Designed miniproteins, single chains. Designs and how they scored, part 66

Each design is a single chain, and the fold is of that chain. pLDDT is the mean over its residues in the fold that is shown.

## One batch from the design tools (miniprotein)

Design m2278
Fold by ESMFold2-Fast:
Structure m2278 (fold): chain A 94 residues (1-94)
Amino acid sequence: AKELVEEILKKIEEAIKLMEEKFGDDPEVQEAVKKMKELLKKMKESTDISEIISLALGIGSEIQYIAKKYNDEELKELARELTGLINKLEKLAQ
């Protein structure tokens, strides 16, 4: 599970960086990035797998929203990869 959490954190950080680099002038992107950074901090501080999954799903929703708004294929791919990792973590948490 630790390796999956580390991969999820890495994909979230990649998505934040991509959003800031491509769309950082959009106030909606700035607000989404702010929320994602707050949720990411909570994920790093949590030892509860269920909480980590819930927080990661919240971050994934922000990525998906911006990816759809801009029709950005890189963000869509990161959102798909993140969803796949979260699904794997959910199966291991059972």
Scores: mean pLDDT 86

Design m2279
Fold by ESMFold2-Fast:
Structure m2279 (fold): chain A 88 residues (1-88)
Amino acid sequence: EEKKKLAEELAKQYGLAMSLEIGATLSPEQAPAAQQQLDEELAKLIEELLKLSTEEVKKRGQELIAEAKARADAVLAEVAAQRAAAAA
């Protein structure tokens, strides 16, 4: 159960970063299909993580969270820069 919660939290953080990128980079017509694909990928990721040991999930999770955070930070910085430029 603890391992399941960890896997779900990891998938959620990764999915949030990917969802932000989809919304920022794709057209409204393309975004729904990409979002659905992401939901399927996240479900598979959770299942795959649950097959690993708790130690392996922690290690893999740290790597995935770091990558997701870096990606989310990049998207947020881009949005902030665009908003600052629009306000000037």
Scores: mean pLDDT 73

Design m2280
Fold by ESMFold2-Fast:
Structure m2280 (fold): chain A 93 residues (1-93)
Amino acid sequence: SEEEEFEFYKKLIDFIAQGLLEAVRNLPLEEAVKVAKDAVDYLFKLISEAEKRNPELAEKLKQYVIDKLKEVRKHAPPEVQKILDEAIKKLES
C-alpha cells in the first residue's frame, strides 16, 4: 500500500539523516561536508524513484525530507548548513 511504502521510505530517510548527524558530530569538517553532499544526492535519488512510481507519494517524501534536513541543519556547521539550505530550496521549488 502507499502507507506501507511511505513508512519504508521514512525509515530510509531517518537512517540517512541520523548518519549525517553522526558525521557532523564525529568527523572533520571537510569529511562532514562530503557526507552531506552524498546524503543530499541519495535523498534526491530516492524522491526521483518515488516520483516515477507515485507522484503523490513523492510530494509527501519531499516534505518529510525538508523537515528532516531542517532538523539536521540546527546541529550543523555553516559549511554543511549551506549545502542543506540549497537542497531545501531545490525541494521547495
Scores: mean pLDDT 88

Design m2281
Fold by ESMFold2-Fast:
Structure m2281 (fold): chain A 55 residues (1-55)
Amino acid sequence: SELQKKQEKAIKAINELIEKGQKKEAAEIEVETAKGEKYKWTIKPDGSFSVEPLP
């Protein structure tokens, strides 16, 4: 159930990031993988994006 909960949260976060990217809006979101790794996803108004690991 914990894994399923993390997947649901991650999918929701990614969908929100994609939606903002399609609207050409700047957005930042933090996602956590099933392994407990955290990443910061940044999308820019031009549609480009970057991913960086969080401590």
Scores: mean pLDDT 70

Design m2282
Fold by ESMFold2-Fast:
Structure m2282 (fold): chain A 80 residues (1-80)
Amino acid sequence: MQAGLDRLAASTSQAERDAIIAQARDLLDEAERYKKEGDDRKAASKLSAAGILLAALSLYDPSATEEIEELKKRLKEIAK
């Protein structure tokens, strides 16, 4: 993954991790809203994006495991 190497060099800071967590939360908020409105397709798109971010965060910062698990549980609940 060519893009992954450059990203690792750029995102070594805690601020980058916090930004990814915040972005995942925003995507889950949007997914929940779309689910409530009956826009299942848009909700699924937002859930997929959030899942990718959470997976990436798990790979480079295992110390954030509790936060990641909380967001994964929320993703699973919205996806029902």
Scores: mean pLDDT 74

Design m2283
Fold by ESMFold2-Fast:
Structure m2283 (fold): chain A 84 residues (1-84)
Amino acid sequence: STMAEWEARVNKILEERSEEARKFIDEYYAKANEAERQLLKEIEEMISSLNPTVQKELTIWVAFQLKLGEPVESILAKVKEFLG
């Protein structure tokens, strides 16, 4: 069905976007100070415990927030809020 074809395409885009986002986060981490590295590790640990789809979506969102120049502390606080 066309819906199944659309879902497969969306899943492929999510996979590719999340992989790019992870690479960006890894590069950011390499250049970050020790406090930021600790916060980024906490974000990664929280995200890695989730189902694969939500994990990809949140990874993309975190990379996007980092690109906007949002403080890592603010990003962690929002991830905690999203997860309860």
Scores: mean pLDDT 86

Design m2284
Fold by ESMFold2-Fast:
Structure m2284 (fold): chain A 68 residues (1-68)
Amino acid sequence: GMSPRAREAVRRVLLAYAAMGDYSHNPPRLPLSQRELGEVLGLSQATVSRALRTLQRMGLLDAEGRLL
């Protein structure tokens, strides 16, 4: 299972898709770099990168960072 810190990072990234996702595209994507996303979410770029990889492994994001 994920650590509480990893679960919180994943939750914040998913909330970013809900709040800032580019829904003009299907599937929706984030219009931010991993660094910019970290700045907005109060997470390090490394933490954002790990959260995105976790979401890809869960089948919630594709390899291009698009929400499935």
Scores: mean pLDDT 77

Design m2285
Fold by ESMFold2-Fast:
Structure m2285 (fold): chain A 93 residues (1-93)
Amino acid sequence: QLSKEQLVIELLKATAPVKREDVNVSVEAEREFNRVLNDPNASKEQILEAFANLLMEAENLSSKEEFLAKLPELSEKYQLPPEITEELKKILS
């Protein structure tokens, strides 16, 4: 399992492409993700849920089911480590 610190580092790497002008992410979604990421009391599950919500908005996905169906494609696009992909499946299933 990834430590919380390793998870934060990997998610920050993955979200770098999301800040491009061609990706529509609300200020609210980005603020919520950063808030949870910097909250010392946030669980790994809360951090992963905030990350999933950010990617769902970036990709215009309307449901967790659609996100899970596209997770292999998103993992390649955002270069997600297998460990993060596995934890996302567990939390969103």
Scores: mean pLDDT 75

Design m2286
Fold by ESMFold2-Fast:
Structure m2286 (fold): chain A 89 residues (1-89)
Amino acid sequence: MIEEIRELSERLVEAGRAGDREEFERLARELEEKLKELHKLTLEGKVSEEEFRKALAHALIAAAEAAAALGLISEEEAQAIIDRIKALE
């Protein structure tokens, strides 16, 4: 699960950099579903809260980078989001 979230996060950034909005939206939905599944495993005690938090942070950083690459948000806004997420770790 965690490796799948990492792979999806990397692919999300690649789609953003390629300017592929449709692929970005598809990967973002898949990533959201995997994060929901990981959260459920965390609630069941099968995954640590720390591991979930790290996976969520990496996914959110990837989403911000991809969204900025697509022009959906500014690079300044994406950097602010990334800095805020890193400050919470």
Scores: mean pLDDT 82

Design m2287
Fold by ESMFold2-Fast:
Structure m2287 (fold): chain A 87 residues (1-87)
Amino acid sequence: SLTEEEKKLIEEMIKTIRDGLAAGVPTSEIGEKLRELLVKLFGVSKEAADNAIFALTGIPVPASELSESELRLIEKELENFLKTGGK
């Protein structure tokens, strides 16, 4: 199960993707911000944060190289993860 702190970080990640794409922020900047939030969430290296993206979505690319379509997929997977309590 997710803690309240973990839920807040996941909500911040979802907001970063949603608001960033709506505002026309470059996908590389959105991806780097997500990597920073994943480092905070898991207490891991930036390399391990990229592995966490792969584990959540099946996308085998660094956060800085994510496309808009891949960011939208991550948004949906994070919403599902939050809704199911980490399943």
Scores: mean pLDDT 74

Design m2288
Fold by ESMFold2-Fast:
Structure m2288 (fold): chain A 73 residues (1-73)
Amino acid sequence: SAREEIQRLLAEAERRMAAAIAAGDFDRLREILRELSLKVGEIAKKHNLSEEEVMEIVGPALRRIQEAAAAAR
């Protein structure tokens, strides 16, 4: 399902982003976020997901990432 595909991408991206944050590599963090955004966008288009539906799936993970990045600075 679209939700499962997005959740899998989020889990992998969160792992990679956590490593980048731990290393202080915020350029890498931005690259991973850009890649994630593009991939999620492709899945959303393929499955005709609304912006609201995407945010329901992605929102909690984005919040965790933002909090982790803020705490690392």
Scores: mean pLDDT 81

Design m2289
Fold by ESMFold2-Fast:
Formats: sequence, C-alpha cells, structure tokens
Structure m2289 (fold): chain A 65 residues (1-65)
Amino acid sequence: GEMEKRLQEALEEMRARLEGLAQLLLDSGAAESAEVRQEGETVLVLTYVAGGETHRERLDVRLLL
C-alpha cells in the first residue's frame, strides 16, 4: 500500500544518511569503528566506538512519518 512505500522510502533515505554519518566519523578520526544496522522492520541503529566507549543511537523511522 501507499504507507508501506513511504515507510520503505524513509528507511532507505535514513539508512543512507546514517551511513554517511558513520563514514564521516571514520574519515575524521572521531570514531574507531562505525556501522549502521536495521533492527526489526522500522528501526535503524548507528553503533560507533569513540574514546574506547561503544555508543548506540537508535532511530525508529515511523517517528519521521
């Protein structure tokens, strides 16, 4: 349906943005590692290691609709 298409587009857009942020963290030396994963159908998680600590930022793309 239309809502499923909008959700899929939001997931693809936000994944690209978070992957861009992960790459910036790596390229700038701000993070030792950075990755983007999908947890469930609507949640994206950016995980990065900076200063010896693991950080996890969780985004439910439904909150953007």
Scores: mean pLDDT 84

Design m2290
Fold by ESMFold2-Fast:
Structure m2290 (fold): chain A 78 residues (1-78)
Amino acid sequence: SEADLIKGLQSSDPGVQLKAIEELARFSDDVPIALLMAAQNNPAFVKAISNGLKKKTSTKASPAVKAAAMSLAKQLNT
């Protein structure tokens, strides 16, 4: 469930966190911006978010989710 994925984001295991981020980005069009921003301190999290979003049809991704993902990618690249 989405609630279980959100719980996974709070895991102390980085692998569980990355999996939860990737699946949450794929599962919900309205992935909470706060959760995406919480991942900004690790380049691997940005990759997981990008992989999750690629599994959704790009035409169905909300502008807010797309903007948040791009912001995270830009912030970690520079």
Scores: mean pLDDT 56

Design m2291
Fold by ESMFold2-Fast:
Structure m2291 (fold): chain A 94 residues (1-94)
Amino acid sequence: EEARLKELAEEERRLREELEELLAKDVEEAARLALERLREVRLRALAEELGVSVEAVRDALEGKVPVLTDEQRAAFEAAVAAAEAHAARLLAEA
């Protein structure tokens, strides 16, 4: 459990570093793909914490299945929005 979450956190860190490097090189398409990978890592981390499938987490975010608490959903959405805002700032400064 702890080891798996630590592995996902390290993968997220690597993807963030890749995103920053790609944005610095003005490679928008590659940066978009890196951002999508970040979202997928966060979905996997949340699924591991809840003991459910990644599909169940996606369904819960769409309001189809109440497997996420309001706080967990808000935290996930805030984390994704923060990553997207960070990418947008790097693009604007590049």
Scores: mean pLDDT 68

Design m2292
Fold by ESMFold2-Fast:
Structure m2292 (fold): chain A 59 residues (1-59)
Amino acid sequence: QKAADDAIIDAANAAGVAVYQRILEELGNRPLTVEERNELSLPAIRAAKATMDAGTAAL
């Protein structure tokens, strides 16, 4: 990994994490929407999900 712009990476991760967290909260009471599934296919969101999922699996 090279020294990339932290602001850009952080913004992308924050966006992905926000969507993933929203989906987790909604999933507790209802299934995912088509739009949410499409968003999960985006690299940034998938990367954020993978990070959070790894943390949860480690628990």
Scores: mean pLDDT 59

Design m2293
Fold by ESMFold2-Fast:
Structure m2293 (fold): chain A 121 residues (1-121)
Amino acid sequence: SNMDLIKKAEEYELKAVDALSKGDIEKALEYVKKALELLKKIGLVDAFPSILTLPTEELVDRYLAQLESDDPRVRRQAIRGLLTLAIYHISLGDEEKAREVLERLRDALQKNPELVDVYKE
């Protein structure tokens, strides 16, 4: 079902966050690619241009600022936003830009390991 595909994509996104927290960018990229293939099957990727309405660098800066929020929901949404942005760029064939986004998220997770627990909740 579409719900089973969404849940499996979320499991790969969680594995990507865990890999990034350990500094493993290549493993995170593999998991993001696996999440993308599942999201393609349900047509969710076609909605990304309607959601990602700002330039990539502005979205990255906005999400990184939101990781400093006192609200754990805002922090979790920011992590999801950065992952979605990486998935979007892989869907465009821009693996290098996806890697750059994941490296920025990796650095944030390594500076604040509590963000991994925030994402899991």
Scores: mean pLDDT 85

Design m2294
Fold by ESMFold2-Fast:
Order: sequence, then C-alpha cells, then structure tokens
Structure m2294 (fold): chain A 100 residues (1-100)
Amino acid sequence: SEKERLILEAISSLTMAAMSAAVGKLAASRDPSPEGKEKAKKYEELLRLALEAANKAQRGDLESAIKYAEKAAEKARELGDEATAKSLEEAAELLREAKK
C-alpha cells in the first residue's frame, strides 16, 4: 500500500541518518579537544534519536517516530549537517502523510 511505502521510505532515510551520525561520532572522537568531545556527544545523541525514530516507525508508533525525527533534525542542524537535517525533516513529513 501507499502508506507502507511511505513508512519504508521514512525508515530508510532515518537509518541512513543514523549511519551518518555513527561516522560523524567516530570522526569527532579522534579530536581530543573539548570541541571534538562536544561534537562526538552530539553525534551520539543524533544517532540515538534517529534509531529511536526508525524503531517507532517500524512498530507503527508514527506519532513518536515524528517527534524523534524532528529532534534528530534539530541535532543535525546544531552540528551544521544540513543534508542530514533535511533528510530527517523529509522522513517526518513522509510519516505525517502515512498517518492520514
């Protein structure tokens, strides 16, 4: 169904955002500076939020999935990762369409 396709597309985007966050965390962890430590922590939070959104979407909890995706998008913006933020916002929109 169209609803199932929208949810699967959202999960794909959320999973890719989580992978991007994991890579960003690894890169930031190589910087021993206070800035590097703060970035690593923010990437860890982004990773957790994106995975929670994907998990909620997979379980049919679209309301919670949207909230986690929006929080993840805000965290991506704090990191200056506009591409990941846009993907997360698009995932939230797909989930809103799936709710209708």
Scores: mean pLDDT 90

Design m2295
Fold by ESMFold2-Fast:
Structure m2295 (fold): chain A 70 residues (1-70)
Amino acid sequence: VDLEAIAAELQRLFSRAQLESALAALESGDPVLQAVVRRELVEALPGELGRQLAGLSTEELIEVVRLALQ
């Protein structure tokens, strides 16, 4: 899985404010918010990157969003 490639594409598709909001939801521990954010990110990424993101754990998804915010 190429976390840097996923992070770069998320940075291109989403604003900083949207990514910060997504990170807060993922870090909240609320499984409903985590599922909603995962779905939104997966649906935004077409093809192989979207498939790779769908397979990430919540911890890995947090790491990817943090990379996109750098």
Scores: mean pLDDT 83

Design m2296
Fold by ESMFold2-Fast:
Structure m2296 (fold): chain A 68 residues (1-68)
Amino acid sequence: ALTPEEELFLRLLEHEAQRLVDAKDLEGLERLAEGARKYLEEKNASPEFRERVEEIIERARREMEERL
């Protein structure tokens, strides 16, 4: 199960990703994705936490593609 700290990170990531999609900031979204993945590697994050982060990123990418 995810910790409260990890759940908070996921909520903040989702909010920031949505903000960037709404702004049509593709470069910002890619930087956010790279930063999130680097954070997961540095923390040696669990597979569950990594999967939740990738789900948020892929959802944001799909929404961005629809708006391009």
Scores: mean pLDDT 85

Design m2297
Fold by ESMFold2-Fast:
Structure m2297 (fold): chain A 81 residues (1-81)
Amino acid sequence: KEKEVEELRRKSEEVKAADVEAMRAAGYSEELIAAVARVGDTLTEIKIAELLGADPAEIEALRAELAALQAETAALYQAQL
């Protein structure tokens, strides 16, 4: 499980780095890029918690955090338009 967690974190960081570079090249705001990265990080934490068999309450708390971050990201994207 620890090796799987390490691999998942590594792959998520690689994807995040590529996405950040692509968004920056496309002219998106640093604030929006940071918000998208936070959503990605939270999704990764949920996958890790599920993989490790974390308490359902912990997973629900992470999902609530994800929902709040997605709402913030949507607001920033609307402001970008």
Scores: mean pLDDT 81

Design m2298
Fold by ESMFold2-Fast:
Structure m2298 (fold): chain A 100 residues (1-100)
Amino acid sequence: EELKKLIEQLKKAIEDYKSEIDRLFKENVERAKELGKKRPQIEADAEQAVADLPKWRQELAELEKTGSPEEVAAARAEYQARVDLVNKYWLRKFIEESLK
């Protein structure tokens, strides 16, 4: 029962959050339009980062064969940071598309 209650509370919180975002979006239509104009450039930059990830992954794989444990750990952290950044972009895009 406690788990079901928590799920229902989370569903309501998400719905309230979406309603508030939609209201703020409608109140700031001109700002939303300006953000939309800049989005194609941001999207192209993010897509380029995705295209470059295989190269970074290959460089990491080569370093794993010849590098020290410290060098490998640092390279893995950097690669993961770029993956996380790209994932944050895609999550935002998914939320925006879900709002239609």
Scores: mean pLDDT 67

Design m2299
Fold by ESMFold2-Fast:
Structure m2299 (fold): chain A 75 residues (1-75)
Amino acid sequence: AEKEKKLAELIKELEKAGPEVDRFLEEGGDKKELIELKKKIIKTLVEIASLASSEEHQKRYEEAAKKLLEELEKE
C-alpha cells in the first residue's frame, strides 16, 4: 500500500541522516548546516510517527522528535 511504501522511504532517509550527523560532528563543519540537518531529521521523525500503525511506535517517534527539537532550542 502507498502508506507502507512512504513509511519505508522515510525510515531509509532517517537511517541515512544519522551517519551524516555523526560524520559532521567528527569531521567538523558549519554549526548552521548541522542545525538544518537536525531539523530535517525532526521533520522525518514526525512524518514517520504520523504513518506508524502502532500507537506505541507513534509515541516513540514523536518523543524522539520532541527531544531533538528541545536540543536545538537550547543551542
Scores: mean pLDDT 75

Design m2300
Fold by ESMFold2-Fast:
Structure m2300 (fold): chain A 80 residues (1-80)
Amino acid sequence: KILTIELTNGKKVEIEIDEETTLRDIIEEISKETGIPVEELEKWFKEEGLDLDLKVGEVLKDYPEKVKLTLVELVELLKK
């Protein structure tokens, strides 16, 4: 399954995910593609009230093979 995340600066990050993919894994891929430190991204997601060990792939399991979300839409989905 492919997750495309549109960041606040308009940059898109494409990540291959499975049911075991965690928010921490997503953060590492965003960091790799953007050059934003992992620690800054982790702080931002924690301030949104999210668990970094949350399995994003499990949350998205019933979604189509190609999922496109903004960063804000992803956060709102994970808070539910």
Scores: mean pLDDT 81

Design m2301
Fold by ESMFold2-Fast:
Structure m2301 (fold): chain A 69 residues (1-69)
Amino acid sequence: MSPEASAAFVAGLNALQADRPDDAVAAFERALKLEPGNADLRAQVEQALRQNLPAPQADAAVARINAIV
């Protein structure tokens, strides 16, 4: 993926580790908007959210991401 999309994805992961789920979702939204046709990136974002957040928060974050594209 592009360096900009990669940087945004990494920023999202860092925000998840810092217990800032809203910042993480915003960073992942940025990455997906940079590469809207990249199904692999979308799958990785969904998996990162599901692995790092409790199920209710992960479901809400995934729904928010789906609403933007």
Scores: mean pLDDT 79

Design m2302
Fold by ESMFold2-Fast:
Structure m2302 (fold): chain A 82 residues (1-82)
Amino acid sequence: MKEKVEKYKKEIDKLRDEAVAEMRRGAQQGLDALRTSANRAIGRLEAFAQKAIQDNPEAKKVADEGLERTRQEADRLLAEAE
């Protein structure tokens, strides 16, 4: 049980870090590139979260928190890029 929850959290954290890195690269190219990068990165994390929840409903809380934090980082980067 503990090992599965820890693995989901680590994978979500990794995907979030990858999403932020991709969004930062997009920001270097401009606002439209940042929006495209954010949509793509968040989409990947959402797909992972859906699969994780399907296999383990208890993973929903960790997945929801990871998605929310990733969206908050995207909003911050978009605001900074203006």
Scores: mean pLDDT 76

Design m2303
Fold by ESMFold2-Fast:
Structure m2303 (fold): chain A 89 residues (1-89)
Amino acid sequence: MKEKLIEEVKKKADELVKEISQYDPETAERMKKLADEAIEAIEKGDFEKVQELSREIVLLGRKSGNEKVYKLALEIAKAITDAAEKVKE
């Protein structure tokens, strides 16, 4: 059950990062690294790090200056935080 939630959030994050790469490939590469670290933090139960990395994802999206990239970053952060809440308890 927990493993399926992690697999689902990883697939969703990967697809959203792929969409970001259509607009900003450099931001997409950095976003992929942050998303992967956040998902690893969910697996380890480090929910403080999940919150920190989710904030960094949103800030990176905003810093891109591209509204579509920012909206996709918000979707990644939401998917990660939603998965963390379901895994937590």
Scores: mean pLDDT 85

Design m2304
Fold by ESMFold2-Fast:
Structure m2304 (fold): chain A 84 residues (1-84)
Amino acid sequence: SAVEKADELVRKAGEAYEQGNYLEAVKLFIEAARYYLEAGDVEGAKAFIQAARELVDKLSKEDPETAEKYKQEIDRLEAEVDAA
């Protein structure tokens, strides 16, 4: 199910975060939020959009260009969630 895919992506994002791979963690949280949205879990989608946003703020100190790209992706996804 979409929720099961989202839960697996959250688990992988946590692993990436623990390894210091913030870029991978951001990507995985964004994908998880998309699957929560597909499942109709708007609160789950919002939670992992927020997790990705906080992580992008950390990434912006090390790689501002890549962080800006993912900030734009998160802003687009947030608009989709707000429209749901």
Scores: mean pLDDT 87

Design m2305
Fold by ESMFold2-Fast:
Formats: structure tokens, sequence, C-alpha cells
Structure m2305 (fold): chain A 70 residues (1-70)
């Protein structure tokens, strides 16, 4: 299930990267990496050491996660 969600988030992030090519790396890295480790925005010091670009990708992945959860 996590792998399936990760792939869907990556595809969603890739679609957003086409709209914002400057953030392409962040969208893909955030969706692929952070979704498999943290699925929602929480202030966990152990996992909140991502770059600004990865944060943007993570935000895009959260939108997809919310849609899948609802």
Amino acid sequence: ETERLNEEFRKAAEAQAKKNPKKKKGYLAGAGYWVSQARYPQADPAVITMSKEQQEGYDAALEQAAALAA
C-alpha cells in the first residue's frame, strides 16, 4: 500500500512539476521520499530535516494523500 501511494504521489508531483519546472526536483523528491516516511505534516525533529524543495514536494504529496484518505 505504501509503495502504491508513493507512486501515485510521485505522479501527482510530476504533474505539478510540469506546471512549475523550477520545483521539479522538490516535488519528485518530496513525494517519493517523504511520503514513505511521513505521510502528514507533523513537527517531528527526527524527520523534519528536508530541503526547501523537498518541503514543496512534500506539500504536493500531502494534497494527494488527503484526496486518497478522503
Scores: mean pLDDT 54

Design m2306
Fold by ESMFold2-Fast:
Structure m2306 (fold): chain A 95 residues (1-95)
Amino acid sequence: TPSLQQQIDTIDRYQGILSKILQAAQKIASDETVDQVVKVISDGTKRVTDLFLNDAPFEEIKKVMIETLKRLLELLPDLPEDVRKEVLSFIEDLE
């Protein structure tokens, strides 16, 4: 079971990755795809925050992070290699 500090560090890393995905999407994707990316990030961030504040099991929080990141990878097939690799590595670290 991860410590509270390890959980916070994981959520911070997740937020950093979401920021990188959004920045990349704004450069490479259509406005319609960017709007979808923003909605997925907004929903995923809210769900993670709500679960964390309500002392949900960290396994449920990880599941939301994984599903959010997988959805973003599906929306952004042309995501830059460095960003894609960081996302995939983070998903593996969570699984």
Scores: mean pLDDT 88

Design m2307
Fold by ESMFold2-Fast:
Structure m2307 (fold): chain A 132 residues (1-132)
Amino acid sequence: KKEEAEKLLQKGDEYLIAGNIDLAIRYYEKAVELEPDNKLAQARLYYAKGIFYLEQGDIDKAIEYFEKAVKLAKEANSPFVARAYYLLGIAYEKKGDKEKALKYFQESLEVAKRFGNTRLAELAEKKIEELK
């Protein structure tokens, strides 16, 4: 059962990387159904839902889902929180809240550097430089 949930999360991650957000959400939902208390699985699901709403132009719903993803990823002590912070920064930038956007890009950068996610650190640094 645990191995099945991990396999579903991997499939969700593969679809997310490929840009297939709808399939990513479906696989993450199946993983959460198998392990309802798995905070990192829940964080991935909310993160993917945030992306879905961001692409639909529903910035307020995107923010709500990314905030849920941040909370769960932090509780799981997962470096995944850096990705959630980055998209929360993007969502606040689109909303016109420059102060909150900068805050979340800085949080993303700190976590990305701490865990060696060089690409995410570069993306966050570029956004911080553009907004200053």
Scores: mean pLDDT 90

Design m2308
Fold by ESMFold2-Fast:
Structure m2308 (fold): chain A 111 residues (1-111)
Amino acid sequence: FSDEEIAILEEFLRKEDPDLKAMLLNLARGGELELTDENKQLLKRFVQLVIISLEGLETLLSRELAKNDGLRVSDLRNLLVLIDQSDQAAVTTSLRQMLRTLVLLKELLGT
């Protein structure tokens, strides 16, 4: 992630829990994820909110998201399963892809 992409993520996460924001920004900067029970609950809540937000938009933007390797709602639903399984490596990879999708959505909706 570039500094510009990090700034976009900070804006998306402005109203979120401070611990969640710090954890997701640390992942974007190449840091490691620790799946505690508390972190899993924060992550699942956030992913569920992203799913709800994307369900209306994905129908209109699905081809643009696919063209630019953006995550689909089905990928985010699978991420909830991975969080429950405590698969740290798979969760880390999927969360970074989710964060890239949020940056992509800002670009697609802004231009």
Scores: mean pLDDT 70

Design m2309
Fold by ESMFold2-Fast:
Structure m2309 (fold): chain A 67 residues (1-67)
Amino acid sequence: SLEAEVLLALGDMYLGLARIFEKQGKKDEAIELYEKAIELYRQAVALGHPRAEENLKIAEEELKKLK
């Protein structure tokens, strides 16, 4: 659905921002952005987006390395 595609795109945007903040050493801000990406990906998974489950796993693994 278009809604699932938009949620995936927003998740990808937050994931990209999280990676930028991580590279800048802004750990707390990066964690918050990863958590936002994860929430958006979970919503996209619930709507059946075929790529959302893989992107969710990537975001969760990257967040785990920061904690």
Scores: mean pLDDT 88

Design m2310
Fold by ESMFold2-Fast:
Structure m2310 (fold): chain A 109 residues (1-109)
Amino acid sequence: LEALIEALRAAVEAVRARSPETAAALRAAAEALVEYLKEVDPELLEKLKSVESLKDEEVRLKAQAIADGIALLAGEEAAAVLAGLGEQLEELGLLGLGKFLRERARELE
């Protein structure tokens, strides 16, 4: 958990600073989220790879909790961080979670 929070904070600061390292920081945060889910809820991790799995209410509520936690930590940068993390998660094969975070980012703008 601590490693995930540190990676997310680094990504938020990179976004706020409009850093050329922003994509790398968002990628590191996405990888840290995958590792965290692998340890605490590997079944959820597998489900989050699929957009179809997000039709299940339980999976969708867990994805919403993840998005809400990230948004609370990111504050004013929430929309940009969610959009960037969503893109990085799609590259890592978490298509369901990635698309979900991008939709949440759009709702904040």
Scores: mean pLDDT 86

Design m2311
Fold by ESMFold2-Fast:
Order: sequence, then C-alpha cells, then structure tokens
Structure m2311 (fold): chain A 100 residues (1-100)
Amino acid sequence: SLAEELSKDVTQAVKDAFAEIDALEADYKAGKMTLDEYVARLQAIRDALVARADDYAAQAAKVGPGKGLELDIAAGVLYIVAGVIETYRRNLVKKEQAKA
C-alpha cells in the first residue's frame, strides 16, 4: 500500500540521517572535522530531508483526500526531523562559540 511504501521510505530516510549525524559527531569529537565542516554537513542533511518533505507535500496537493493525508503525514515527519536537526545545529554553533 502507499502507507507501507511511505512508512518504509520515511523510516529509511530518518535512519540514514541519524547514521550520518552519528558518524559526523564522532569525526568532529575526534578532531577530524572543523566546526564549519560539521555545521555545513548538518545543514546538507536538513536540506535533503526538507526537499523530500516538499516533494511529498507537492504530491499530496495533487491527489485525493485519503492518499493526500498519507503523503502530508510523511512530509510532516520529515519536516519535524529536519527542524530538530536545525535546532541542534544552532545550539551547537552557540555552544562552541562560547568556548572560544
């Protein structure tokens, strides 16, 4: 079903984002990456999730109510995850600037 396909896609996108963030955090803490590089990579992950959410929202606008709701839920989940990543990124910059 569309709901099962969307659930799989959203779950995989979130899982991939968290795996990449975990790897980036490990590299940053090990001194293998600058703060600017880490911030830029977090922004890229956020932007990729927003782009996918925008695509689902655009598809939802073109379809009937039932399938449109499923697509809007998929978009909503990705927007929330992207928003949390952006909040973390802003807090990280603020915290690291305070150490300098």
Scores: mean pLDDT 87

